# Designed miniproteins, single chains, continued (2), part 34

Each design is a single chain, and the fold is of that chain. pLDDT is the mean over its residues in the fold that is shown.

## One batch from the design tools (miniprotein)

Design m5158
Fold by ESMFold2-Fast:
Structure m5158 (fold): chain A 86 residues (1-86)
Amino acid sequence: MEAIEKVVELLNKAAEAAKNGDFDKARQYIDEAARVLEEAGYPVIAEMVRRAADNVLKAYKEGKITPEQAAKALRAIANTVKKLLE
């Protein structure tokens, strides 16, 4: 489905933004991905994505993980969404 491809693309863009230290841009892509999931009829998955991504960004802001670790975690969320919806 086109919506799944768009969500995976947006979460991978969020990961790249996080890797580059642009957490505001990463947050924007995460929020857009969650909105696409909600509009596609997957509100539970959208909530899962928001919570998981919020935990990743919070951990980075608190100095618990690196930008590279944040990017890897966001890519893992994208892969999880793909597996759940395929």
Scores: mean pLDDT 84

Design m5159
Fold by ESMFold2-Fast:
Structure m5159 (fold): chain A 65 residues (1-65)
Amino acid sequence: MEEEAIKQIEKLYKRLEEVKDGSPEDKAAILLAAATHLVSARNAGLEEAYKKAQELVDKATELLA
C-alpha cells in the first residue's frame, strides 16, 4: 500500500531532520533505511513512494558528503 510506504518514509525524513546535527552514524542509519524503502517501492511499482525515498536518500547522502 503506497500510503503506508509514504508514511514510513516521512517518519525517516523527520528522524533525519532531528539528527541533522548529530553523528555520521545516525545519518548513515537513515540512509540505509531510506535505501531499503527505495528498493521496496521500485519493486512494488509505487512511483510516489519511490520519489520520496529517492529524495530522502539524496538528502542523507548530501549530509554525509
Scores: mean pLDDT 81

Design m5160
Fold by ESMFold2-Fast:
Structure m5160 (fold): chain A 99 residues (1-99)
Amino acid sequence: MEEAEKYLKLGIEYRKQGNYEEALKYLEKALKLYEEKGDKVGIAEVYLEWGRIKLDQGDYDEALALYEKALKLYEEVGDKEGVEKAEKAIEEVYKAQGK
């Protein structure tokens, strides 16, 4: 879990810098480690951050698909706060598409 969290944090930092190529590389590394461990919350967090990158890039369909994957994982584990985060992220995509 520690290595996956480190890669997730690096992905977030690179996204904040607008370096989406490096952000995605680290998010993919985090995803693989969380999947190997069966950490559904960790997987959902990676999908939320990946979706944010796709939203920033104007790739609304991919952002929605990633947020829906995160929502499903949070629902499966009963993470109410995670569900709310994913639902709000989905709402933000629809609002961005309406501009």
Scores: mean pLDDT 87

Design m5161
Fold by ESMFold2-Fast:
Structure m5161 (fold): chain A 90 residues (1-90)
Amino acid sequence: SEVDKLLAELDARLEEFRALVEEAKKTASKEKQEELDALLEVVEIQVETAKKHIEHLAKEGKMEEAKRVFEDTLKKLDEAIKRVEELKAE
């Protein structure tokens, strides 16, 4: 279904983000590793919340609203990726 496709995309993007965080941690100080772990926890909660909201909206026939939640979540993931890059540059 279209909903399953959106949920699978979020899962794939979260998996990519986890891999990015693990790579960044390899060269990070202990302080930066703790900040990266905290960022990952926030992102995991955001993705889980978004997936539940998307499923709820889709069941109500609100597919365009579900797509907006999906797109907003991708923007938050992009912001988190930028933060990982900033932490790597410090």
Scores: mean pLDDT 89

Design m5162
Fold by ESMFold2-Fast:
Structure m5162 (fold): chain A 86 residues (1-86)
Amino acid sequence: MMEEVLEKIREILEEEGASEEAVEKAVKQTRDALLSIPNPRAAKLLSAAGATALAEEELGKEKARRVGRKLSEALDVPLEEIERVA
């Protein structure tokens, strides 16, 4: 479960052109969230929002929206909630 989430975050960010530094930061934040947040759904939501926010900072709003949509599908969390938290 954890490795699947980490791999999906890495894959989606790399597909949209994020740097290795941004990818590793998002993966670290995701691992920390999955280990420290008791609610798995909340951990996935915060992970998706964090990765989307990093994508917006580096790649701009349009690519960040694509990242958020792909993470919503991959992690089964609502896009609206990702966009609200990011």
Scores: mean pLDDT 83

Design m5163
Fold by ESMFold2-Fast:
Structure m5163 (fold): chain A 69 residues (1-69)
Amino acid sequence: SAARAAAEALYARYLPLIVAAAEAGDFDTTAALMREFEAEATRVDPALAPALAERVHRETLRAYLQATD
């Protein structure tokens, strides 16, 4: 669907920015980008937003763990 394609494009755009902020230990920027992503994902499709937010959260956690280990 068009909504699914738009949501995946949004994920591809935000994920590297969020991961870069997380790897830098910039918690304020990471949180701000995650909030912005969730808001934009909800505008695209509120039904898809929770799963995309979960994917972003999981990748952000992985980035933090890899940067500290």
Scores: mean pLDDT 83

Design m5164
Fold by ESMFold2-Fast:
Structure m5164 (fold): chain A 60 residues (1-60)
Amino acid sequence: MKEIYELAKEILENRDDPEKVREAFDKLYEVNPELARKIAREFRDKGEEVLEKLEKLYKS
């Protein structure tokens, strides 16, 4: 979870940089393709809320 959380955070922090967002998504897809697709969908709708959900999963 920590690695996934860090990648999701990188995506949100670099929202204005499409190359960095793509790079982080590619890494996330290699680690967990199902979660990557879910995050991509939720990032489009609720980027910050997705990060909070991942943080809760990581701390649990």
Scores: mean pLDDT 67

Design m5165
Fold by ESMFold2-Fast:
Structure m5165 (fold): chain A 82 residues (1-82)
Amino acid sequence: MEEVRKIGEEALALLKEAKEEIKKYLMETEGLSEEEAEEAVEKALERLEKLIEEALKLPEEEALKLAKELLKTVEEDVAKAK
């Protein structure tokens, strides 16, 4: 389970570090205001935290697979925002 937690923490850290880039991306592509973009990023962070907590309740093999999928999704979203 520690590896699942580590992967989840890496996903959260990536999203937090890219917060400003994602905000700008949402403002440019979706036409959101700065406040709406900030709210969208905060909701995405809360959702990711909940998904990681749910993953930790699964059997280790399933939890690890889900954690890796979440990290990959965050990496792809961050890459698109740059």
Scores: mean pLDDT 81

Design m5166
Fold by ESMFold2-Fast:
Structure m5166 (fold): chain A 96 residues (1-96)
Amino acid sequence: GAAEAVERAKRLIEEAERLLSESTSDEAIERALELLQEALDIIEEHKDELDKDVILELTKRIKDLALRILSLTDNRELINRAIALILRAIGIELDL
């Protein structure tokens, strides 16, 4: 249900934040991006079931972490993935 989707998305975001706090390696950043992408997939899948305020809270957290990634790496591929994630989150917000 919607509550379980929110809890799953929150856990993925929290794990990404934990990884980025413990390591700035390309491998840690890549894994964090994968977790944030999965969180966005859950949010989009359940968009019609979730309160708009909840979607905005979760997408803001994802954008904030992706912006943080831009400050942690000079790897072009990871930078491009973080930017794509930010743009996708903005797209979700604009459709609310």
Scores: mean pLDDT 90

Design m5167
Fold by ESMFold2-Fast:
Structure m5167 (fold): chain A 75 residues (1-75)
Amino acid sequence: MSPELVISEIGARTDSKALAAALPKAVNAVWNGDLEKATQILSSVPGVGEELARRATEALAALIKGVETGESQTL
C-alpha cells in the first residue's frame, strides 16, 4: 500500500513510453472524478494489469488532490 512501491513497480513492469502515453488520459479521468475510467486506461498499458492500475489510480488521485488543495507532502 506504499505509493512509492506502486510507482516503482509500474516503472519496472511497463514500458515508460507506453505509460507516458496513457498517463495524461488517466490523469484527465481522475481530474473529472472518474476513477474507474482512469483504472481502465492504466490497465490497458501492457504489463500493468488491473490490480496495479487500481493502486496507481489511487496514488494519482492522492497526488492531484494534494496539488489542488495546496498540500505538497508527496509532490
Scores: mean pLDDT 68

Design m5168
Fold by ESMFold2-Fast:
Structure m5168 (fold): chain A 100 residues (1-100)
Amino acid sequence: SMEEEEKKMKELIEEMVKILLQTQEGKISEEEAKEQLEKITEEMIEIAKKSKDPEKMKKYLAELYKEALEKMEEEKISQSLIDLFKEQMDRIAEELDKKE
């Protein structure tokens, strides 16, 4: 269902933020973080492509993106890690634009 897809999408974005926090704390390398973020990004793209309402999914994803950025600012995540997150989110947006 759309509600289950939205819940999964939120969980995946929250996992991305968690990975970036762990990277900032030195628990994982930036290279490991990038690999994990790319895997999550691929899963999010697959979910979005299977959505019955791609436009609603795009709007919801934009809202989650804004919430994630606010959380990263509160946690004082470095700009380099925020840039990695933005790169992944841009990739998702581009793939959704292609799918219609």
Scores: mean pLDDT 83

Design m5169
Fold by ESMFold2-Fast:
Structure m5169 (fold): chain A 60 residues (1-60)
Amino acid sequence: SSMEKLFREKMYEKSLEVQKDFQAYIEANPDASFEEKLKYSERLHEEWVKEGLELAKALE
């Protein structure tokens, strides 16, 4: 249960970092197309999933 709480808290923190990264991308690339924004978002999501899997393995 303590590890489950830690996992949820860390994954939430990581989701906030993803949101900040995406906002920074939009601000730095005001002319980015909708497609480019979606592709960037997909890459951030893939990294978030990878980090989640690594954290889960470390906590088992």
Scores: mean pLDDT 87

Design m5170
Fold by ESMFold2-Fast:
Structure m5170 (fold): chain A 91 residues (1-91)
Amino acid sequence: DLEKKVEEIVKKLKEMAEELRRMASDSSVPREEVIAKAEEALKFADDALKEVEELLEKEDLKEEEKKKLREKVENAVEELRKTVEEVFNRV
């Protein structure tokens, strides 16, 4: 189920953003660990965008449905990128 796969990806992206915010707020967490987590999250986001596009190309879905699924992932990726930017600007 492509919808479930997209929801799992979105959930993971949100979890990564939340964890990154917690790590950045914790003065006991080394900056190097925050950077490593941010890099991991950005790589996951890039890989997720590629995976979703490949899945959408293979699925015989209506264009309207493809657009909605694509937008869900793109929105979650943008929120994660925003979180990374905010974290690096503060720490």
Scores: mean pLDDT 81

Design m5171
Fold by ESMFold2-Fast:
Structure m5171 (fold): chain A 94 residues (1-94)
Amino acid sequence: SPEEAVESVKELMEKHPEDKAAFATLAIKDLVLTETDEEKALELILEVMKTIEDKAVLDEAIRQARALLEKDPRLSEEQKRRAFELLDRARKEV
């Protein structure tokens, strides 16, 4: 489930603090694309973002997630727009 995936990512981030930004980047990217319920996606993304105490590390993870989404040739412009809007909403609530 998406909830179990988030808990697994949080555990990985705790065990490998040097890779926190990378794990957060991948989790955020996956959640914005795979969770079809927008409010549930927002809640799960916020849970991942809140595990990152350093704001600069959080902003880097979001920037990397945006770059991966923008460069993915399999995504429509509408899917990218939705993903970016969700990321912007989540970042404002952190």
Scores: mean pLDDT 81

Design m5172
Fold by ESMFold2-Fast:
Structure m5172 (fold): chain A 90 residues (1-90)
Amino acid sequence: SSPRSLADILAEIPPIEAEDLAAAKSPREAEIIRLSAEVLTLVVQLKLAGTGQAAIEQAKAIVSQIATGDLSDDEIIAKLREAAAILKKA
């Protein structure tokens, strides 16, 4: 029930820079960076629109599983795609 700020949400989904893509060591790592940027962009758009709070909370729960689990790149990609799909349906 603690209020969530935009900064708190963004801190959980790190921003992407062009140099981060250039530093990617594999196609999977590049895909993770791209999907993370997509999820962050969708969350920001929903927050600016003042809607999609339930979708944001669900996507945040999925992203939290990535942060707390020792997951493979393929599992991270699958979870990020799930989060993006939920946000796109909001």
Scores: mean pLDDT 72

Design m5173
Fold by ESMFold2-Fast:
Structure m5173 (fold): chain A 85 residues (1-85)
Amino acid sequence: MIEAARATAVAAARAAVEAARAGDREAVRRLIEEAEEAIEEVKTLPLPEEVREGIIRALEAARRAAEAALAGDIERAEAIARELE
């Protein structure tokens, strides 16, 4: 489960970098919203604390990458995406 969540977070972070490079700010904003929704959903799941914490950490990293991309800091967004891998 944590590995699947990490893979999803990596894909989202990379999508945010690509959208930002294309100048598609709306797509980047949507990825931030989706990451925030996913974090809130995970908080409601009956998971062991360590598993929940790991999933939330990966999703928060994806959200931070998208926020950096939205701010125009593509290098920072790419660095965060690479650390998620």
Scores: mean pLDDT 80

Design m5174
Fold by ESMFold2-Fast:
Structure m5174 (fold): chain A 86 residues (1-86)
Amino acid sequence: SVEERKEEVLAGLDGLIARLRALRAASTNPEVRAVLDRMIGLLEAARERIRRARTQAELDAVLAQLEAELSPLLKELIALLKKEQA
């Protein structure tokens, strides 16, 4: 059902937000912290939109938009972490 899928997605997002917050707390790099803050903000905004979704199509649209917005931030995060290892 849509409600079961929403519960699973929300649980997954809560876990991801907690992990990103832990990574932010462990980082001393202000650029890494700034990217993590943007990612956390997007995930928290998506949680509210997911809770308001009434249909599978609405849920899928929110997830597609979230993926599109997170993709460039994930690439930026990976690039910053590679610079720290060099």
Scores: mean pLDDT 88

Design m5175
Fold by ESMFold2-Fast:
Structure m5175 (fold): chain A 56 residues (1-56)
Amino acid sequence: SDAVDAVRDFLYGADVQSLSKDLRFIQSVADSFGVSVKTVLNVLKEQEKEGVKPVK
């Protein structure tokens, strides 16, 4: 859905590793975009699976 795409775009430029540990922030993002917390977590997991590697 468009909302899921917007969440993915929003999180792509952010510190995904830190944000995935902050459940309160994830809840805020879910509420803001009208998706479930599980959807936001799945977006973060998909970003890792696509081979987007953070700069070490």
Scores: mean pLDDT 73

Design m5176
Fold by ESMFold2-Fast:
Formats: sequence, C-alpha cells, structure tokens
Structure m5176 (fold): chain A 95 residues (1-95)
Amino acid sequence: EVEERIREAVEKARAAFEKIPDPQLRQAGLDAVDALYETLLELAKIDPESAEENVRIVEKIIPLLTSPDRFEQEVALALLEIVLGITKIELERLK
C-alpha cells in the first residue's frame, strides 16, 4: 500500500519535471525524485508510518511542480530536497 503510493507520487513528480523546459532545473529535479524514491522505499520497509507521512508531503508539493510559474517550480524542487533530507535523517536514526 505505502510502496504503491510512493511509486505513484514519484511517477507524477518525474513526469512533471520531464515537462520543465529548463534543462538544469529538470535534471536537478529528476535526480532529487530518483533519490526520494530509493530513500522512501527503504523507509517504508522499516517504518511505513513515517514513509506514508513523507509521501503525503510529496503529494502536496506536486501541484506546485505542475505550475507554469518558474518560481513555483523552483520552490517545489527545494521542498522535495527538504523531504529527501528529512527521510535520510529518519533512516539514519532507525539503523
């Protein structure tokens, strides 16, 4: 359940970044999404509740990413990078 939700959110975020015309922002976003996918799946195996909370935040960020506004796209990337950082800290504390 949580793993499927993570995959769906990541696929939506990846599709949104693929449509961004700025190649640097697009590449940074795709890298962040790939790292988020791996890290969230790892967290889901040991703490599915925390993984579900983090993917819920990702789901809330996606609408900013699908905005045509460059500023909103940059804010969305920064927020995704924060979620990635939090997820990594949570994993370190559990292991």
Scores: mean pLDDT 86

Design m5177
Fold by ESMFold2-Fast:
Structure m5177 (fold): chain A 100 residues (1-100)
Amino acid sequence: SPLIDTLKELGQRFIAEARERFERKDIAGLRREVSRFMMLAKDLALDEYPDKAKAIDDIVSDFETEVQTLFNNLDKLSVDEAVAKLQAILDKTIAKLEAL
């Protein structure tokens, strides 16, 4: 799927930026990068599947919830652990979008 290939590519750029933000302890910058990626992913998915807006909204909401849980536990995680958890959340979200 061209959409899924694009989301995987954008997702890897997002993870690389997130790692830098985690290393700098720039949580505000990290939240902005998450919001930027989420908005872009939603727009791309809606362009591909305009009749699946509710399903896309639910997938995006689940992503936001899991990322918020990660942010609430950042003080307990190393940078590598935080990046690995964010990658797992991203992979799960892309898999849900691929299943649309």
Scores: mean pLDDT 88

Design m5178
Fold by ESMFold2-Fast:
Structure m5178 (fold): chain A 97 residues (1-97)
Amino acid sequence: DEMKEALEEGIKSAEFLINTIKDDKEIVEIAKEIKELLEKAKENLESDPEKAKEYIEEALKLVGKLNELALNGKLEKLIEAAKKAGSDAEEAVAPKP
């Protein structure tokens, strides 16, 4: 029961991340892979607990990667927007005699 509940919570968390970060397609795809792995773990929990554990471990690795990419991706997009705004401001000022 406890492991099944943990897997269901993990699946819900992946769905929440997909809905929250829907603007970052690559991050959404990783979150979908996490959800699929957790669903496979849940299906194998009774018949093959060892396989279920492997799926969980693989999902946890992707969770770590997702968190790193989610934070870095949003920061990089923000930096790119700021650089463009700065360049646009310089271009607006540069042609002034």
Scores: mean pLDDT 67

Design m5179
Fold by ESMFold2-Fast:
Order: structure tokens, then sequence, then C-alpha cells
Structure m5179 (fold): chain A 85 residues (1-85)
């Protein structure tokens, strides 16, 4: 249970960071934005695995993308955990 939450959070953070980094061509500004975005995606993923209700009114495209990444990664990690049993 805790392993699934941790793995989903870490994977979402990495994917968010890489998405913003790639889009920003790995400039200093995009690296900082990528870290912030990645952490947001990771926090959302952890809450989704723990069954907490994530109420985000998307105020920006970044928040919407972070939520989509978190949902996708949580679903993938849960399916992988089920397939290993």
Amino acid sequence: KEKIAEEAAERSEKEGYELIGTAGKWTTSSLLSGKIFGKLAGEIARKLVEGEEVKLEPRSLAELLALEIAKKIVEEVKKEAEEKE
C-alpha cells in the first residue's frame, strides 16, 4: 500500500519534470519550473493512491496537466502491482 503511493509519487514527479524540461529545452528557468511541476504531480499521485479527494479547480494548464499525469501514473502503478501477484 505505502510502496504503491511512494512509487506513483516518484514516477509522477519524474515524468512532470521531464515534460517541462523537454518543452523548455532544459533551460535554467524550465528546470526550476519542472521541479515545481513534478512535485505537484507527485503530491497529487500520492493523495490519489491514499484515497484522498483532490479538488483542483484548474487555474492554469500546468495544474490540469499535473492532475492528468498523476491519474495516468497511479493507474499504471496499480495495474503493475496487481499483475505481480
Scores: mean pLDDT 69

Design m5180
Fold by ESMFold2-Fast:
Formats: structure tokens, C-alpha cells, sequence
Structure m5180 (fold): chain A 79 residues (1-79)
């Protein structure tokens, strides 16, 4: 369902936000700014996802998977 796709996209955006905060923590830079930005992005994505089609949501999910994998690789390099 569209609701299930929205919930999955929101969960992936939460993961992206968490990875971004972790990256900033490892760098020792702008951690609080990153947290604030992450919260704003979560809210905006949730709102925009409600207006999106199922095809758009599936595409966004595929793109978010790629970005998550790339961020996880970069974070691993800094650990």
C-alpha cells in the first residue's frame, strides 16, 4: 500500500539522518547542527511523501538504499 511505502521511506530517512549524525560525531564537527538539520529533513520528507505516487515512492526507496550504502562505507573508513 502507499501508506506502507511512506512508512518505509520515512524509516530510511531516519536511518540516513542517524548515519549523518554518526558521521559528524566521528569528525567531531557540527553535531548539534546535524541533529537539527536531520529533524527538519525527517519532517519535510514525511510531508512530501504523502503527496507522492507509489512509483515515485518506490524510486525514492531505491535511491535512499544507495545513499545509505555509500554513507555506511564512508563512516566505516573513519572508524
Amino acid sequence: SKAALIAELVARVDRLADLTVELMELLGEHVEEARAMAERLRAEVAAKAAAASEEELRHALAVSEGVIAELERRIAELR
Scores: mean pLDDT 76

Design m5181
Fold by ESMFold2-Fast:
Structure m5181 (fold): chain A 85 residues (1-85)
Amino acid sequence: NRELVDRINELTKEESEKLMKEIREAQRKGDSKKAEEYAKKLSEAIKPVAEKLLEDDPGRRSAVISGLDLYPVIARTNTELGELS
């Protein structure tokens, strides 16, 4: 749900912006391992906020947390694909 993602991003804005900057810098340098590491930190920072916002909706909570667990792998893959684009 886009509106839910937007709310999570708003509540974590300062920390998310800092970590997203680090991910982009790692991607610029072609450092897929650092991109994965910072993406993992971003996911770990967002998880408690998502769990709190979705405590009354376990189905949506599970889906969002699963997406966050996959984000480090996605960030690594995107860094590798950035060299090909």
Scores: mean pLDDT 73

Design m5182
Fold by ESMFold2-Fast:
Structure m5182 (fold): chain A 61 residues (1-61)
Amino acid sequence: SALEELSRRALQLLAQLLAGRISEAEAVDGIRAAGEELGHPEFAERLIAALRTILAESRAQ
């Protein structure tokens, strides 16, 4: 399904971000573009929010 494909692309981008291969901006742009392409921009924004939460937990304050 389109939602499953969007989730897979978001997870791939998150993995690349955590590996230091791409920036947070590149990961966000990638998820947003995939959401538009797959017709689920609202779900893409929710995945971006989840990604930002994961990054906040991964970085010490």
Scores: mean pLDDT 85

Design m5183
Fold by ESMFold2-Fast:
Order: C-alpha cells, then sequence, then structure tokens
Structure m5183 (fold): chain A 64 residues (1-64)
C-alpha cells in the first residue's frame, strides 16, 4: 500500500540522516579520543539516534 511505502521511505530517510550524523560525530571523536573510546562513544550515539528515529515515527512498544 501507499501508506506502507511512505512509512518505509520516511524510515529510510531518517536512517540515512542518522548515518550521516553518526559519521560526522565519529570523525570528530577519532581526532580527539583513542580508537576504543571513539568506538564506544559512536555506539552510544547510534543508540540515541535509533531512539530519536523511533520517537519521530511514533513507534511505541506494543504490549498486547
Amino acid sequence: SEEEKRRRERREQLAQEATRELSKFQDELFKTLSRDEAFEKTVEKSKELARKIGERLGVDSNVG
């Protein structure tokens, strides 16, 4: 359906934006921090961006 297609496209767009933001964040961290610390911070940022995407999509935990 068109509704499902729109949801997928919006999700993909948000994922792309998150990836770009993460890459930029990672670049700055790798200039300042050790590789290990930069990796940990990047993973944390990735989790935050995933949560933000969920919020923007209005995805709540469906408890049946």
Scores: mean pLDDT 73

Design m5184
Fold by ESMFold2-Fast:
Structure m5184 (fold): chain A 73 residues (1-73)
Amino acid sequence: SVAERGIAALRENFSVSNLLSALKELVPEATFRRVGDSLEVSARGRTVRIPLAPEQREEAVAAAERAIRELSA
């Protein structure tokens, strides 16, 4: 699926820019807001928070995968 390919690409080359590109493509109705060291992604009355600190890169990837699944449903 398009979502699975987007997640795979993000896992291979993670960056904030690639994260935003993947989310914009997979959830085009989503709105994005940076709040401190986190990215808030909102769609259809739901909000998911993704940590952006360099020390939390693995947590950020996991949160992004969950956000894509949650907001695509």
Scores: mean pLDDT 74

Design m5185
Fold by ESMFold2-Fast:
Structure m5185 (fold): chain A 89 residues (1-89)
Amino acid sequence: MIEEIKEYLKKIAEKLGLPEEYYKEIDEFAERLAKLIAELPSMPEEEQEKFKKRLEIFKELLKETADAEEAEQQKLVEERAAEVAAELA
């Protein structure tokens, strides 16, 4: 789960052309999530299950965001290609 969240965040950053410093922030975020998961045994089982469900929802939202950002990037590339073609005509 954490690795999937990390991959989706890096994919979004890559598609947006964000600088490498944001990749470090993504890695730090993943480490913080891993630490929170390690603390889960200190919580009641009911709370642990709620937290896991929240992580699954968060992962799905990130996946949808990554897909939406990719579609947005594709649209921007197509619009730019049309502009260049119009200038050359």
Scores: mean pLDDT 70

Design m5186
Fold by ESMFold2-Fast:
Structure m5186 (fold): chain A 112 residues (1-112)
Amino acid sequence: SEIEAAKTLIDELGELTENPEEVEKLKKLLEENPEEALEEFKKLVEEIKNNMSEKTKEKLIEKIKEQYKKLKVSEEKINSLTEEEILEEQKLILNKLLMLFETEVEVIKRLE
């Protein structure tokens, strides 16, 4: 289900922000108005990029490490990542979440 897939992406974004009320509001907005949900999701992604908390940075580093483990990258290579490489990977994760959510919203709009 495309709505379920989109809700999973909202949950992933919510893990990064630790704001369960915002997650629930986004899920309701997605069901009522997918276009408004996309605009709100975009705003949250940009807010995270511009005002990334230490907790959010730590969570994104954990996601980077899990992705690298799935790709069978060695722990030595993961531990050798520079701050610049980490920042690029953090931005890529956020941009990928947005791209996937935008794609799901487009499919939902087509089905409705």
Scores: mean pLDDT 80

Design m5187
Fold by ESMFold2-Fast:
Structure m5187 (fold): chain A 102 residues (1-102)
Amino acid sequence: SFAELARQAAKIVEEAVKIAEKYGLKDLAAELRKIVKELEKLAKSKKPDVKKLIELIDKAIDLIDELIAKLKEKNAPKEVILELEINRGLLGIILGVTKLLS
């Protein structure tokens, strides 16, 4: 259950990495990539650290909020902003489910 939640969170954060890379936001892409790697480690664990999973998802949401703000400054297409807002919402759902199961 927690391993699967970590796996789904990693996939969502990976989409944010691709968008950050496409718009030349290298530092933000690198920070998001570190979160993907940590989430993938939790997804492969027999006993995922639930507190660490919560902390990683919270940090991913904060970084995606920063990504949205920077993309608005770059006049990125509205559909790209909407994609990130949807991904942020999905991470919020995973976070809520993780907290309910912990």
Scores: mean pLDDT 90

Design m5188
Fold by ESMFold2-Fast:
Structure m5188 (fold): chain A 90 residues (1-90)
Amino acid sequence: AAEARALIDRAIERVKKDIESIKKDLENTTDPQKKAYLEKQLKVEESFLKELEAIRAEVDANPDIPVDTVRSRLHELELKYRKELEEIAK
């Protein structure tokens, strides 16, 4: 129970740090093409964070959810997120 929550909380913290890093890069970017890319990357990261927070809500609603189920969902989201980032990196 607690392990599943800890796993999702760590994933959320990592994505929040990535979002903060992208926002700082956007503040320091004057190149229009790089700015457009960073804005697309930020949207992908924010979408990923929203999906992670939905999993956390499910874990909170069902404390008996197996850790392997949460791990599998995180793996699927990571693959989806990676593909979306690859698609915007033209």
Scores: mean pLDDT 84

Design m5189
Fold by ESMFold2-Fast:
Order: structure tokens, then sequence, then C-alpha cells
Structure m5189 (fold): chain A 70 residues (1-70)
């Protein structure tokens, strides 16, 4: 079952969040899709819940984003 993460960032932290998203895309084999759903908002699709939780934590700690596992 696919797991989704909703990530939203302020304009101030946009560049930080984009760097984290790029790193996740290049390094996480369980990240299947990154979908931009707003100017500062993304929906990430993972093959497993553990990868989704790790990505959400990374986006919050290093990306300055608010991230929610759906």
Amino acid sequence: MMVKVLAEVSEENLEKAERVLTRLYLTNPNLKEIKKIGPNKWELTFSDEESAKEAAKLLEEEGGAKAEVL
C-alpha cells in the first residue's frame, strides 16, 4: 500500500526544503513520486510507512517544513 506525505514550507525555507526533496529523490529508493500541489507544497508518495516517517522527520528537521504522514 502506498503511503503519502504532505509537506508545506514558508517562502523563507523554500530553498532548504527543495534541497531536502532533491536528496530524498536521489537517495531514497522507496520514494516513488514527488508531486508539486502548490507554490510551497508537495505530496510525496512512498512504498512503505517507515520511509514516509523518516522523510517527514527530515523535512521538518533540515527543510524547515511542516510534514504530515497521511
Scores: mean pLDDT 84

Design m5190
Fold by ESMFold2-Fast:
Structure m5190 (fold): chain A 57 residues (1-57)
Amino acid sequence: SMEQRDNEALELAEKAIERRKKSIDEYEKTYGENDFVKYQKKLIDEERKALEEAKKK
């Protein structure tokens, strides 16, 4: 069974998404909301939704 390894990979993916979100929040605090920030927020939201769907496997 690959379930344990899959769970570890999902946890690492969650932590990566969280760190990227914090990096984009810091960028927005410094430079304001621009097209880059809007695009990155959209990608982060989509990746988070994809991760939640993957957990339902």
Scores: mean pLDDT 78

Design m5191
Fold by ESMFold2-Fast:
Structure m5191 (fold): chain A 75 residues (1-75)
Amino acid sequence: SRKEEMGRGLREFYARLQARREEILSQLSPEAQKLFEEALALLEEVVRNIDSLSLEELEARLREIQALLLKMREA
C-alpha cells in the first residue's frame, strides 16, 4: 500500500539523516541547526508511530517536516 511504501521511505530517510547528523549540523548556522533538529524530532515521532497514523495524518506530518526543511535552507 502507499502507506507501507511511505513508511519504508521515511524510515530509510530518517536513518540517513541520523547517520549524517553531525556532518549536516557542522555546515549549518545556529538558527538552521534548530530547524534541522525540529525536523528530525518530528520525523522520529512519525517513524515511531507509523503503524498508528492514518495516511492523512502521515501526509500532514510530512508537510510539517518539509516546511521546516525549507526554512532550514533559507536560514
Scores: mean pLDDT 83

Design m5192
Fold by ESMFold2-Fast:
Structure m5192 (fold): chain A 100 residues (1-100)
Amino acid sequence: MKKIELHADLSEGISAESAKRIAEAIKKAAEELGGEVLSFEVEELEDGNVKITVTLKGKSGIEITITITASKDGEESELSFEQLVEISKIRLEQLEEEAK
């Protein structure tokens, strides 16, 4: 069984609210693709940055862990929630195909 870990340090670029929106879009994309959300954790770091960890199980049984770090003072993402869901679906399908 393959496990994939992805780390995105966005602490210099995006706000905690934008990071949460990205994480929610990833959850929705995984569910719509027939996968399962295994865990969703939000941790506030000592410097006020936010760490979001999402663990997913894809339709093929692959386990994917995505960790996003964001700044409390970062900018809002220009991408809509629908765009983030579609991008997340494309990336998750690519990860499933690469895992074959």
Scores: mean pLDDT 75

